Designed miniproteins, single chains, continued (3). Designs and how they scored, part 70

Each design is a single chain, and the fold is of that chain. pLDDT is the mean over its residues in the fold that is shown.

## One batch from the design tools (miniprotein)

Design m10418
Fold by ESMFold2-Fast:
Structure m10418 (fold): chain A 85 residues (1-85)
Amino acid sequence: SGLEQLKKLKEEYEKNKEKLDKESIKRAKELIKKAKEYGKKGNDFEKDIYLSLARMIATSLKGTGDEKVKKEAEKIIEEVDKIAE
């Protein structure tokens, strides 16, 4: 029935969203790592670009993620803000 098809599509969407959100968290953490490396070299321009990208990803996840993803995103934003100081 149409209702069973909608239920299956919703379940598939939720599973795919969870995987993509986890991948986005990993990417944001990798961007922070690169920002720290550029900062140690005195490359503040590149540091700021990588921090901005990580913060943008985390801010998006805070708006669309589940509770666990939102908590991880908040931690990423806090780390970015500490490095940007």
Scores: mean pLDDT 84

Design m10419
Fold by ESMFold2-Fast:
Structure m10419 (fold): chain A 98 residues (1-98)
Amino acid sequence: KRRTPLDAAREMYEIALEALKNKEPIEKVVKEASREGGIVLLGLSSEDAEPVVKALFNLTLSIMSQIKGDPVGAEFYLKKAREAGKGIPEVEEALKEA
């Protein structure tokens, strides 16, 4: 079974968004991320990652920062997500939900 970095980025974003909406602790997001594979997370942070992958990964980090109560970190990652995802409809819709 071949999993792409984009598939992983989408799944991580959904996990973080659900945790935020359900007011779940950051530990749940970290645990589910570890199950999806720490190697994949390293790939998502790569400079070689596609713009959509970089945008969704940074948006996930912004949501995780919101769950931790870190508004400065949340804004920092949100700006990175907007820059990486500029002109990508999927990312623009995700930014409205976060």
Scores: mean pLDDT 74

Design m10420
Fold by ESMFold2-Fast:
Formats: structure tokens, sequence, C-alpha cells
Structure m10420 (fold): chain A 104 residues (1-104)
């Protein structure tokens, strides 16, 4: 098994955890928890882009899009949608920049 295959197993495990947590909290999601979830999903997407795992990138983008639909702040909503779009385009540099903006 290659080092890349071991990293993929770990990244996919994190993706499963993000999806599980989102499904548990989505009915009680706040803009602050949405921002934190966007940061975490963006981090997993960034690692999945580096490893060439398109399926995991698209899973994280879909969660970020769902989160964006539930936020009240229009600037946060747009930032999350931009993050999901960057992930779907496999733009690792833009994903990293938008993830850092979510931390502010």
Amino acid sequence: MSEKELELEVVRSFADMVESIYNRIKDKLTDDSARELGVTAGTVALEAIRLGDDATVDRMAAIIEDVASLVKDPELQQLLLDLADAARRRDAEEVAKLRERLKE
C-alpha cells in the first residue's frame, strides 16, 4: 500500500466524520458553527485535492453548499459558496485563501 493510499484512507475518514457531524447539527446550525464547519470541510477538500480524490472533494463541496443555504449572514453565505466553487474547480490556492478568510 502506498503512502498516498494510507493518506486517502485517513482523509476519507475525516470526510465521513464531517458529514456525520453536519447531519446531527444542521437543524441547530448557527452562522458561527457554519463558519467552523466550512473551515473543517475546506481543510478536508484541500487534502483531497492534493491526493487527487475527486469524489471526496465533491462530497465536501456539497456539504459546504448545504451549509451556505442555512446561514443568515449574506457575506458568509457568499464566502461559503465561493469556497465550494473553488473546491469543485480543484483550485487549491483559492480554497486555502477562502478557508483563511472564514477563520477571521
Scores: mean pLDDT 89

Design m10421
Fold by ESMFold2-Fast:
Structure m10421 (fold): chain A 70 residues (1-70)
Amino acid sequence: ELTPEQKQFKEAAEYTIEVFKDLIEKNAPKDLLKKYIEVAEEVLQRAKSLGLNDIAKKIEEVIEEMKKKA
């Protein structure tokens, strides 16, 4: 049911989420987390535009965690 574009984005977004989680776990500097929050918000908007609600929710959750640390 997913288009090739949606599938490719989902795979890339899942990888990006794992990178963000790793940064949180390793206690990355607040300035770096703030920059990645901006990137994550851009990825979130694209996920929503593609109708990928499940991945959008995962991105929202990681943004919330980064905001707590930043």
Scores: mean pLDDT 82

Design m10422
Fold by ESMFold2-Fast:
Structure m10422 (fold): chain A 58 residues (1-58)
Amino acid sequence: MKIVISIKEARLIPEIRELMEKLSEKPSTKEEIQKELEKLFPDYEVELTEDEIILTKK
């Protein structure tokens, strides 16, 4: 199963919003953000684009 979430919509998910707020306290690389998202969705492969988060079930 593949789930595509826009970054705008992702901010409406409490777990993702809290993660983004935590990461905004310091400069974070795209790789660090991806790793944290992978921890939130361990059953999914995480792909970050400029405007979307793509979750593909393993």
Scores: mean pLDDT 72

Design m10423
Fold by ESMFold2-Fast:
Structure m10423 (fold): chain A 92 residues (1-92)
Amino acid sequence: MEEVKKLEEEAEEKKKEFEEARKKLIEQASETMREAGKLITEGIEGNREESTERLGEAMERHGKKSDELLKKAKELKKEYEELKKKAEELKK
C-alpha cells in the first residue's frame, strides 16, 4: 500500500533528524565541559573569584542551549515514533 511506504519514508526522515539533533546535544555537552575545564584552569593560574563568576555565567548559557536542543530532540523522537506506529498499524 502506497500510504505505508510514505509513512515509512517520513519516519526514516524524522529518525535522521532526531539522530542529528541527538548529535548536536552531545556536541553541546562536550563544548560545556571544554569551556568549564578552561575556566577552572584559569582560576588556578589567576583570580579564582573572577573565574568562578565566569564559570557560573558559562554554565547558565550552556544550560539554556542544552535545554533548547533537548526539547527539539524529544519532539523529533515523538514524531518518529508516531509515524512508525501508524505505518505498523497499516501493515496489519
Scores: mean pLDDT 80

Design m10424
Fold by ESMFold2-Fast:
Structure m10424 (fold): chain A 109 residues (1-109)
Amino acid sequence: MEELKKEAEEAKKKGDNDAAAEAYHKLGKKLFEQEKYEEAIKAYEKSLEYGKDNEGHRIESLHNLGLAYEKLGKLEEAKKYYTEALELAKKLGNLEMIEETEKKLKEIE
């Protein structure tokens, strides 16, 4: 995890927003796997902040924000992020993310 934080900081210093977004996304996934959902949320939010121009990365981070909020029992926030991920996935024709995100929205409605 320290390595991913270092990668994010180095990418930020170089102005490489895509590399910073990827590092924060990977950090968020590792934190989620460790059940550190609040820390995972912060990492995914940073991934979205730096990955404004990377729409595929944004879909995954929005979906994973939904998952993390769902794990914390914050279903209103989970629904918000799943809806944003679904809208972006539909715009980009990402069929896998459409199916996965629609399933999650049905489960929490």
Scores: mean pLDDT 83

Design m10425
Fold by ESMFold2-Fast:
Structure m10425 (fold): chain A 58 residues (1-58)
Amino acid sequence: MEEIKKFVDRVLKAFGTTVEELAKKLKSDAEINAVARFLSNLTGLDEEEIKKVLEEYK
């Protein structure tokens, strides 16, 4: 969990945001799913683990 969050934060820094900021902006399950898929494709990390991180910091 924490290691996944750290890796995703590093990637999101290139887009000018963080996991906490992004999670708070995501208002629906559809948005969370779309972002988790995008980040999974970009990082090679598991989509479900990224989704759990986003849900935790929402």
Scores: mean pLDDT 79

Design m10426
Fold by ESMFold2-Fast:
Structure m10426 (fold): chain A 87 residues (1-87)
Amino acid sequence: SMMEELLRRVEEEARRRAEEAYAQYKAEHADKTDEELTAEFNAAAAEAAATFHNELARIAVGLPLRDALYAVALALELKKLEAELAA
C-alpha cells in the first residue's frame, strides 16, 4: 500500500540519519568506547528530559547510543511525514 511504502521510506531515512550521526559522534570521540559514549549520551538525555521536558530526549533515555539515535531520527522523520500529509 502507499502508506506501507511511505513508512518504509521514513524508516530507511531514519536509519541513514542515525548511522551518519553515530559515525560523526564516534569520530568526534575516537578515544572513547561505545559503552562510555552510551553512558554520556544517556546521562545528557536524562537531564534534558527531566529539566526541559524534551520529547526527543525522553525517547532517547535508557537506550544504547545507536538505538537512541535511531529512535530520535525516526521520531523526527515521522513528524515530517505527518506535516506533509497535513498539508
Scores: mean pLDDT 79

Design m10427
Fold by ESMFold2-Fast:
Structure m10427 (fold): chain A 58 residues (1-58)
Amino acid sequence: MSGRDIARAMASRDTGLSDEALEVAARTDDEALLREIGRRHGVPVETLRRIGAALRAL
């Protein structure tokens, strides 16, 4: 397992987001899509953007 896999698993535990939703957050620049994902899981879009940026850096 890579550091990215561990970081994604921890973010999933902390936010309740699926690995798939976290991967979308890492790859998309569509703020409306990020906001919708955050709304469904009760996570602020700003938190999703920070997690996505961290995952992209790994």
Scores: mean pLDDT 75

Design m10428
Fold by ESMFold2-Fast:
Structure m10428 (fold): chain A 85 residues (1-85)
Amino acid sequence: SSVIQQVAVKDGGLPADVTEEEVFEFSKIIRELREALIKAGREDLISEAVKELAEAFAKGRKEGGVEAGIKAARDKLEEIKKSLE
């Protein structure tokens, strides 16, 4: 959704030069994050977790391009999901 995209770009710390396609791919990861946190009863962590995923994406993207950014965000999502067990 546009709200998720705005959180990823402006509030989540994604680089201002990200493309619509990059935002869309990242939005899928954010949706999975939100679903996992809601299921765990940890909606209170959503804002912080989104920022952590955006920081991981931005760092990975800078070093290895979009694919590396997506992988870094996915790795961070899996780390967060394990912490909810």
Scores: mean pLDDT 74

Design m10429
Fold by ESMFold2-Fast:
Structure m10429 (fold): chain A 68 residues (1-68)
Amino acid sequence: MVTLEFKKGEKATEADLEAFKKFAEQVSGGKVTENEKDGTITVEVSSDEEKIELIKAAAEAAGLTVLK
């Protein structure tokens, strides 16, 4: 399993964040954790490069910063 971490950006809307979380849950199989106090979202995904790239692209499209 690979852990991806994202930080909520000032450009991210709540609708974009919800769409991202739903997409990430579908791709990862429901392993998405949100820390509302720190403004971070963590996604655990299989070591599948295509899934990793899709999640990262979706995060950037939603206005999130990719941390890892």
Scores: mean pLDDT 78

Design m10430
Fold by ESMFold2-Fast:
Structure m10430 (fold): chain A 74 residues (1-74)
Amino acid sequence: SEAEEVLALVEGLRTLMDALQLPPERRAAVERLLDEARAAAEKGDVSTAYAHLGEAYGLLGLEESARAYRERAA
C-alpha cells in the first residue's frame, strides 16, 4: 500500500540522516517532518504524508526526490 511505502521511506530517511552530519536545527526539522509523515500515513492520509516527505527530502538537498513526492501529494 502507499501507506506502507511512506513508512518504509520514513525509516530509510532516518537511517540516511543518522549517517549525515546535519546541523541540530536541520536534523530536528527533518525528524518533525518524518514524524508528521508517519502520523498522516497511519491515518490513511497519504497525500499529506507525501507532502511532508517532499519537504524532508528538500531539507536534505535531495531536490529531485522532493519534487517527485510533492507531485505525489497533489
Scores: mean pLDDT 85

Design m10431
Fold by ESMFold2-Fast:
Structure m10431 (fold): chain A 92 residues (1-92)
Amino acid sequence: LTDEELEELVRYLKELQEAIDNKDWDKAFEVVERIIERFGDKYPLLVPLPGEHPVVTLARAVGVLERILKDRYPELLPALEKISAWLQEQLK
């Protein structure tokens, strides 16, 4: 990812966290779909497997995203923890 694409990804992750905090589930799923649509052809971590739901794709990626983002965006770690917990709940 370029620095601009990384900043764009961070904005989507913050938007997703806000939707989760507001219990706006329709918006939360919409943001997940937009993340995968925007980055699923550009960033190998976010490439969906054939037939994979975007929630599953992002759930597979979130732990690695925490590692990548922690140095430049440490303020995002609590948001990523909330996102991870919410994604795991959707997979039950």
Scores: mean pLDDT 78

Design m10432
Fold by ESMFold2-Fast:
Structure m10432 (fold): chain A 61 residues (1-61)
Amino acid sequence: SDEEIRRLLAQFVEALLAGDEAAARAYAAKLLDHAGSISPEVRAGAARLLAGLRAAHDARA
């Protein structure tokens, strides 16, 4: 699970930097799904991070 989360996060960041919105959204959804299984605090942190990264991507698009 930790290995999967690390891999998904890496792929999400790569997709976001490449401007691949579809891939970034797919990985973001998987990350939020995994975060929901850990703890409310981690889930909230992950959602906030993903929202920030999406805003940064939108600003650069």
Scores: mean pLDDT 71

Design m10433
Fold by ESMFold2-Fast:
Structure m10433 (fold): chain A 78 residues (1-78)
Amino acid sequence: EEKLKQYEADLEQTEADIAELRGEMERLVKELPSLDPEAQKEAERRLTVLFTAIGLLEAARDFLRWQIEKLKKEIEEK
């Protein structure tokens, strides 16, 4: 079913995007104590952007997982 494949592809991409942004966040958090005050301020600004982006992507991931599960149930019931 085309729609199921579409959602599964979107989920895979969303999970990859989340992993990439989480990796960047983890690196920034780890380096934060070693930065000078001005670099810390810039890193904190970037962290805020990353937290927001990850939150939105996690919501999209959860929605896609719900859609996939719903479609699988519909296929199973037929």
Scores: mean pLDDT 82

Design m10434
Fold by ESMFold2-Fast:
Structure m10434 (fold): chain A 75 residues (1-75)
Amino acid sequence: MLKEVIEKIKKTLAESTPDPAAAEEILAMSPKEMLELLIEAAREGLKAAYPDREIEDEEVKERVKKLLEELKKEL
């Protein structure tokens, strides 16, 4: 399930990209690489929203899980 959601995200991003070279780079990403980018984006978003506290790894993982659940509904 998680791998399928990540693959759908990759395909959607590649199809939405007007630059063919950028689309090829997105499609060349492994599910692991895409997941790593989503984790980093979630971590930075949490740091921006809560600059005065430490962000725990579990909090980032839960945020990514929620993001993937929402994206699954949209795809």
Scores: mean pLDDT 73

Design m10435
Fold by ESMFold2-Fast:
Structure m10435 (fold): chain A 109 residues (1-109)
Amino acid sequence: STLTQARDEYLDSNHNTISDKTMVIYFALSENGNIVGGTTTDVEAALNEIHASSPVQKGADYQALISGGDENRKITGLDGTVLIRAIAKSSAPPDQNVPLEDVKLEQIE
């Protein structure tokens, strides 16, 4: 499977420019592991919801839940909506799909 770029973001978590072959995608996950935001507007809405609702879940369990490189990755056990940073190495334009196995997922603080 693939992950579609929502916007042209080639920035790290501190908004610093990274390589032209590295893309950073922000998306929000619900507590059942579904993607609920993949555009900047959706991510901003999800971030506001996170700040207004249950605390964002952080920790080692997140890495365990997304472990495995297959198309059936399922993230569960989250409280509320969490903001996820996806890092992908790609020379494709921002609107192109990136193979899921080339994506590193990180829960944002």
Scores: mean pLDDT 39

Design m10436
Fold by ESMFold2-Fast:
Structure m10436 (fold): chain A 93 residues (1-93)
Amino acid sequence: PPSEKELESEQLLAFGLMFVSIAKLMSRRGAPVEEVEEVARRAVEIARELAEMGAFELARKVAEALEEAAREAEDPEVAEVLRRAAEEAREIA
């Protein structure tokens, strides 16, 4: 059975992926770049918390999701913001 720490890291991963999904949705709907950057920053914060817990593989999953979001972004400015967030998350992991 998963430990309390494993359940906590799994929940944090779910929140990180949720913020990436929100950023993707905002990008598709033409939200301001500053708003997408704010949500992407929250995903990076989750990756940092996962790394601090020693859950580096889960932190990398958040980085990979941000990389995918950057590739899917039609707006070059949004793609750059998401790519920078993904790089920061990868450096943390």
Scores: mean pLDDT 85

Design m10437
Fold by ESMFold2-Fast:
Structure m10437 (fold): chain A 70 residues (1-70)
Amino acid sequence: MIEQAVEAILAVGKKTGREEVAEELARLARTHPEAFLAAVAQLEAQHAGQTVDAAEELEELRRLARELAA
């Protein structure tokens, strides 16, 4: 689960030019997997049925994961 999410995040980071954001998210996913998964669930609930910019989604996910890992 976590490794698949990390690979997806790194791919999005490379595609959107947000590699630094993706790298930090990958570290958070590996060091605080519970916080990371909670952030993903919260973001999915917030954006259910919506089309969002992938770079903005990645940055919002990092913010939520940081808050939940604190």
Scores: mean pLDDT 77

Design m10438
Fold by ESMFold2-Fast:
Structure m10438 (fold): chain A 59 residues (1-59)
Amino acid sequence: SEKEFIKEVDDRITEAAADPSRLPSVMREIAKEFKERGWEENARSMEHAARQVDAALAR
């Protein structure tokens, strides 16, 4: 169900946030899953967020 998927996404982001170096990869996997579900706006937002985390980690 959609609610179960959203909970899984939230759990994955929370877990990845404990190691920020993993966060961009996890976010890109989630963006791919959003796109597969037809959630194109959510996928684009997640990809954008992943790029911002990459930029922060490069400093």
Scores: mean pLDDT 83

Design m10439
Fold by ESMFold2-Fast:
Structure m10439 (fold): chain A 72 residues (1-72)
Amino acid sequence: GSVDQRIIDIIDMMILYARTNDDQASLERLQQLRQEILNSDPATAEKLFKQEIDAAGKEAQARVEEMLRQFS
C-alpha cells in the first residue's frame, strides 16, 4: 500500500531545514529514515515517523502537528 504522503512531505521539509542549517548528522539520518519509510508498510512507516518526531523535541513536534492539520 501507499505510504501517507503527509509523512513524506513533512520529512522532505525536515530535510530542507537540516540542509539550510548545515546539520549534516540530521540530514543523513532523515534521508535514511525517508528510504526506510518508503520501503515499509504504512503502519511501520507511521511508527518510524512518530519516533523521529518524538526525538526532534517540542518545537519540531509543534511544527509537524501544524503540517499534519494542514494536510488533514
Scores: mean pLDDT 76

Design m10440
Fold by ESMFold2-Fast:
Structure m10440 (fold): chain A 64 residues (1-64)
Amino acid sequence: STSDTLNTRIDQLTVAASGITDPTSRKQAMDHINKARTALSQGDLSSAQQHLDNAEDVISSSLS
């Protein structure tokens, strides 16, 4: 299901965010992930996806 896919993304991005050495960028990525968790718990799949996309952007920029 979409919810299962989003939960998998949350887990994967949480692991990836833990690898960010810059504390400000790590916090930004985790803030987006936490917003995604909240949206998913409320059944707001579109908001959850948007927050995870934002987390991915922070992570990719921080690891390059």
Scores: mean pLDDT 87

Design m10441
Fold by ESMFold2-Fast:
Structure m10441 (fold): chain A 95 residues (1-95)
Amino acid sequence: SAALKKAEELLKQGVLYYSAGDYEKAAELFEKAYEATPEEEGLLRARILSLLALTYLHMGDDEGAIKALEKGIEAAKDDPGTVAALESMLEVLRS
């Protein structure tokens, strides 16, 4: 779909800025990618939210990272492996 293509393009751009160390721009692009992602794409939503969480951690925003991980767990709730991975990250941040 056009929405998926837009989400994938925003995700690619976000990854490029993340790799360049521009975390502010990467976060903006990952937020836009999440907004553009259809609700039925739970695993893609969770992947974007995981990248957003890592981006917030690089920016020193632990609260933002925790919220992104919690949203990711909800988005991927039908995928036990993804849920377990995100819960593991969340536990590290809370300890």
Scores: mean pLDDT 88

Design m10442
Fold by ESMFold2-Fast:
Structure m10442 (fold): chain A 95 residues (1-95)
Amino acid sequence: GKQLQLNVLKGNLSDILDHHRAGLELEARRLLEQGVPRDEVLARVREELDRKRQELIDYVKKYYPDLADELSKFIDERTEQAIETLRTQLDALVS
């Protein structure tokens, strides 16, 4: 049914965002170790997550138009959660 399809797609989108966030966390740690300022690092990871957000929203609008509103809201929420997680992790590294 439609709910099962939504749950599968949300799972896949979460996995994509979690994988991307994990890669950005490693890159952020490297930049901090190289002396890049925390605020510059946070700005760079935010820009990369915003780019991935738009990519995923465009994808669901194109391939799942009947589910696009629900999936776009889910992508927005998960991307904001990923940004907050990275911010918290970066703050812990400079403390």
Scores: mean pLDDT 87

Design m10443
Fold by ESMFold2-Fast:
Formats: C-alpha cells, sequence, structure tokens
Structure m10443 (fold): chain A 68 residues (1-68)
C-alpha cells in the first residue's frame, strides 16, 4: 500500500505547478473522498489530478490504494 508520505509526495508534485485554486480543489476532493468514500468526490479528485498533469497510471494506483 502507499504510505502517507508517498501520497503526500504525489500531491506535492501535482501542486508544484498548480494555481492556488486548483491546489485547494484537489486537496478538498481528496479529503472528502478519504472521509466519506463518496463516488462523486472520487471522480472530482481523479479529474483534477489528471488536469494537473498526473499520469493516468499514478492516479489509478493512488485510488486503488485508497480503496483497499
Amino acid sequence: SLSEQEILALLMEALSGASPEEAAALVEAFNTFVRTRDPAARERFAALARQMGLPEARVEAVLAQLEA
């Protein structure tokens, strides 16, 4: 499973080129999904992560670990 440090590193990499608004939206969607397991939050997180330039395989790996 991905450690909290690995997830944080991936998020920090995504955030390094993002606007403050994009960064805030990604963090909010991530936190909502972790707390609620809401499918809509999952979809928002995945869409935002892809828009911010994360490779599809990395987004899928993060979601798989969070769902395990």
Scores: mean pLDDT 73

Design m10444
Fold by ESMFold2-Fast:
Structure m10444 (fold): chain A 77 residues (1-77)
Amino acid sequence: SEAERLAEETRARIDSLPAGVAAIVRESLDAGASPEELRERLLAAGVPRSAAERAAKLVEEIQAEWDALLARLHAES
């Protein structure tokens, strides 16, 4: 299914990040954090600004892809 494909791609993209960054991203997503909250959490953990911004942008892109999938599924009903 498209949802299974997107979930697999989401995991692969997060796993492409450095292990410490990936762990914070997963914890933040599990807590329902926004990309802005994720960026702040990464900076507080000592992650460089450029890496924190890349991770936040990745999460924004992932959220946009999930939103697009949900909108398409609603339109197909």
Scores: mean pLDDT 81

Design m10445
Fold by ESMFold2-Fast:
Structure m10445 (fold): chain A 116 residues (1-116)
Amino acid sequence: SAVERAIAAGETLASMLEEALKNLDKLTPEQQKEVLKGLIEAGRKFAETLEKAAREHADDPELVALLQEGIDAVREFIEKLQELLDNNASKEEIKKVLEEMLKTVRDFVERLRALA
């Protein structure tokens, strides 16, 4: 189902965020930018899978509301990641955004599982 694909995409994004956080201190500035670009791409894919799930479940207002909350949150994080790229952000600034994003994605996936 579209919801199962959305959960899988969210779990993939969470795993990428965990790996990025684990390795952040070892990354060169160039490697940091590549990781941020990868997270932006994964975030966009996740938002697209959530949008598809919302369309396929338009008759379930509680699920659609949760999916829309997730779409809005992910798009806000994509904008934050883009700002980190554009401003050559410090490792400390990157870490803070990635930690917040990871918590938000994990909490959202658990809530989505409960309604799916």
Scores: mean pLDDT 89

Design m10446
Fold by ESMFold2-Fast:
Structure m10446 (fold): chain A 99 residues (1-99)
Amino acid sequence: MEEELLEEAVEEIMKEEGLTGEEGRLEAAERIREALKPMLEAVAAALKAGKSEREIIEAFLAKIPEAKKNIEKNLPPEAAKKVKEALELAEKEARKLLE
């Protein structure tokens, strides 16, 4: 489900930007990664610092609002919706791991 939403976001970016083929798909995926960068960097920093699983998940959750703002600024509207839906599913899964 989350992966399907991210694939749909890639397709929307490719359509909006006129990207084609494998190179276009990789470029679209990179734009999604850049929009998620604050969240990904927070998780990576927590992992390097030897934080507990709970602390790593909390670092992820703390950066979701910032990631959503970056998504809205940097991705086409339809792609932004798909990535935000994927984040909401990931947030629900992460919260279950803390319970």
Scores: mean pLDDT 82

Design m10447
Fold by ESMFold2-Fast:
Structure m10447 (fold): chain A 62 residues (1-62)
Amino acid sequence: MIDEVTKEAKKLALEAGLDEDDAESLAKMGGKLVAQGLDPKAVLEAVRTSSKSQAEIDRERE
């Protein structure tokens, strides 16, 4: 279900080190992609990869 994917996406983003607002935004995007017919597993994998990349960028800002 879309709600399950949204919750998991937010959890993955938070675990990768994103703040609450960034995690919420990424989770909403993941939910929209699943609603458009994308595979939930592929969307969650993309969210995990994007979260890691964003965390690396945020560390560079330091």
Scores: mean pLDDT 74

Design m10448
Fold by ESMFold2-Fast:
Structure m10448 (fold): chain A 105 residues (1-105)
Amino acid sequence: SPEEKEFIRLLIAVLLQITGMVQNLLIGEKDPERREEIKKINEEYLKKMLELIRNKDLDGFIKTVEEMFEELLKVIDPSLQPQFEADYKQIMELLEEMKKAHEKA
């Protein structure tokens, strides 16, 4: 259906935005230990997100994105926080649109 296509489009957009957010953090981060922590968080949370997507657990997916943000925020340099928060706001707006598309499908 058009609604199912819109849901898939938004899901892809969310995953691409998460990828871009993490890439921006890794480019900006000068501390090799913090870079490895960011990579580890990204790997663990993306794996969980993919499992939740396969299981069609939208609420679990959204909660996992929120938890990933909280864990990254604890690790990142304060100088990276404004851009990180801006990127996350865009991701949350896409998640809200994705939730609405799911309710119509």
Scores: mean pLDDT 87

Design m10449
Fold by ESMFold2-Fast:
Structure m10449 (fold): chain A 67 residues (1-67)
Amino acid sequence: ILEEAIKAGLSEELAKEVSAVVEAEMAKGDIEQAVRGAIFTLMEKGVSSEEAARIGLVVAKELKKKA
């Protein structure tokens, strides 16, 4: 997740924050909430809603493949 976010164009700092949010939500057992948390965090940090949604889709796909 962290490396994938950086390759998608996020700064290391932003990628770390997104990864932390995803891991915290995944600990609660909900992939959809993890994706929503990532998107919301990106938008709060100034990423456009379209780019945040694209990154969220990548996160969702990777989380489902790990299961």
Scores: mean pLDDT 73

Design m10450
Fold by ESMFold2-Fast:
Structure m10450 (fold): chain A 59 residues (1-59)
Amino acid sequence: KVKEFAKKYALSLGYTEEEAERIADEVVEILKKSGAKPTEEQIRMLVEGIINKEKIKKQ
């Protein structure tokens, strides 16, 4: 399941469980709107993209 993979990946990057779940939910929402079946690589890219955008724009 996409949400579980995204959450595990975010946790592996050192994020808290709460942060990882929020990131995973955002990945799921993006993929629902696109209608595509993602690869694991695409899920990792989306997780990193969300993290990078939030770090750059919210600081």
Scores: mean pLDDT 75

Design m10451
Fold by ESMFold2-Fast:
Structure m10451 (fold): chain A 82 residues (1-82)
Amino acid sequence: MEEKEKTLEELTKGLSKRVQELVREAFRKGMEGAREKAKELGLPEETLLTASIAAYHVEQGRIELARELLKEADKLAKEYAK
């Protein structure tokens, strides 16, 4: 397992399963894959964008920024749950 993917798993460990799935898809397949996953999970575009930006910051090694964005994505997902 790549260190960045392991870091992503640790950062998302306490978040909802839907956000974990969305962030993992964004990390592996980018915005297009994340968009399909968000639609499948019933998550709004704002959650998709926030999760995708968080995944990007993990790739760049900006762990503190990624952690805050992941918490924001989780809050948005809970607020707009279908």
Scores: mean pLDDT 77

Design m10452
Fold by ESMFold2-Fast:
Structure m10452 (fold): chain A 95 residues (1-95)
Amino acid sequence: SEIEKEREAFRAALERAKALDPSLTPEVEEAEGLLYAAIGYALKDVEKGREKLEEMLATLDAAAARAKDPRTQAELREAGRHARRLVELTIKEAE
């Protein structure tokens, strides 16, 4: 499914970012938790789901600013793109 593809791509990007900079492990784990919260809310409350997605994206942006390696920054941005698509697909399926 498209949702499964986006979820796998999100995880893969975070794993690559963590491999490039292991100091980002706390932010990676926080972002993953926030994405699961966003998905859970999206099934019942679209606005709360989007709020959690915004919190997750802010966590990834802060990690990218701290990372300083362009490769790590690119992986974190890629994870953010997949997370946004995943949440929007979840909202569409819940309608």
Scores: mean pLDDT 85

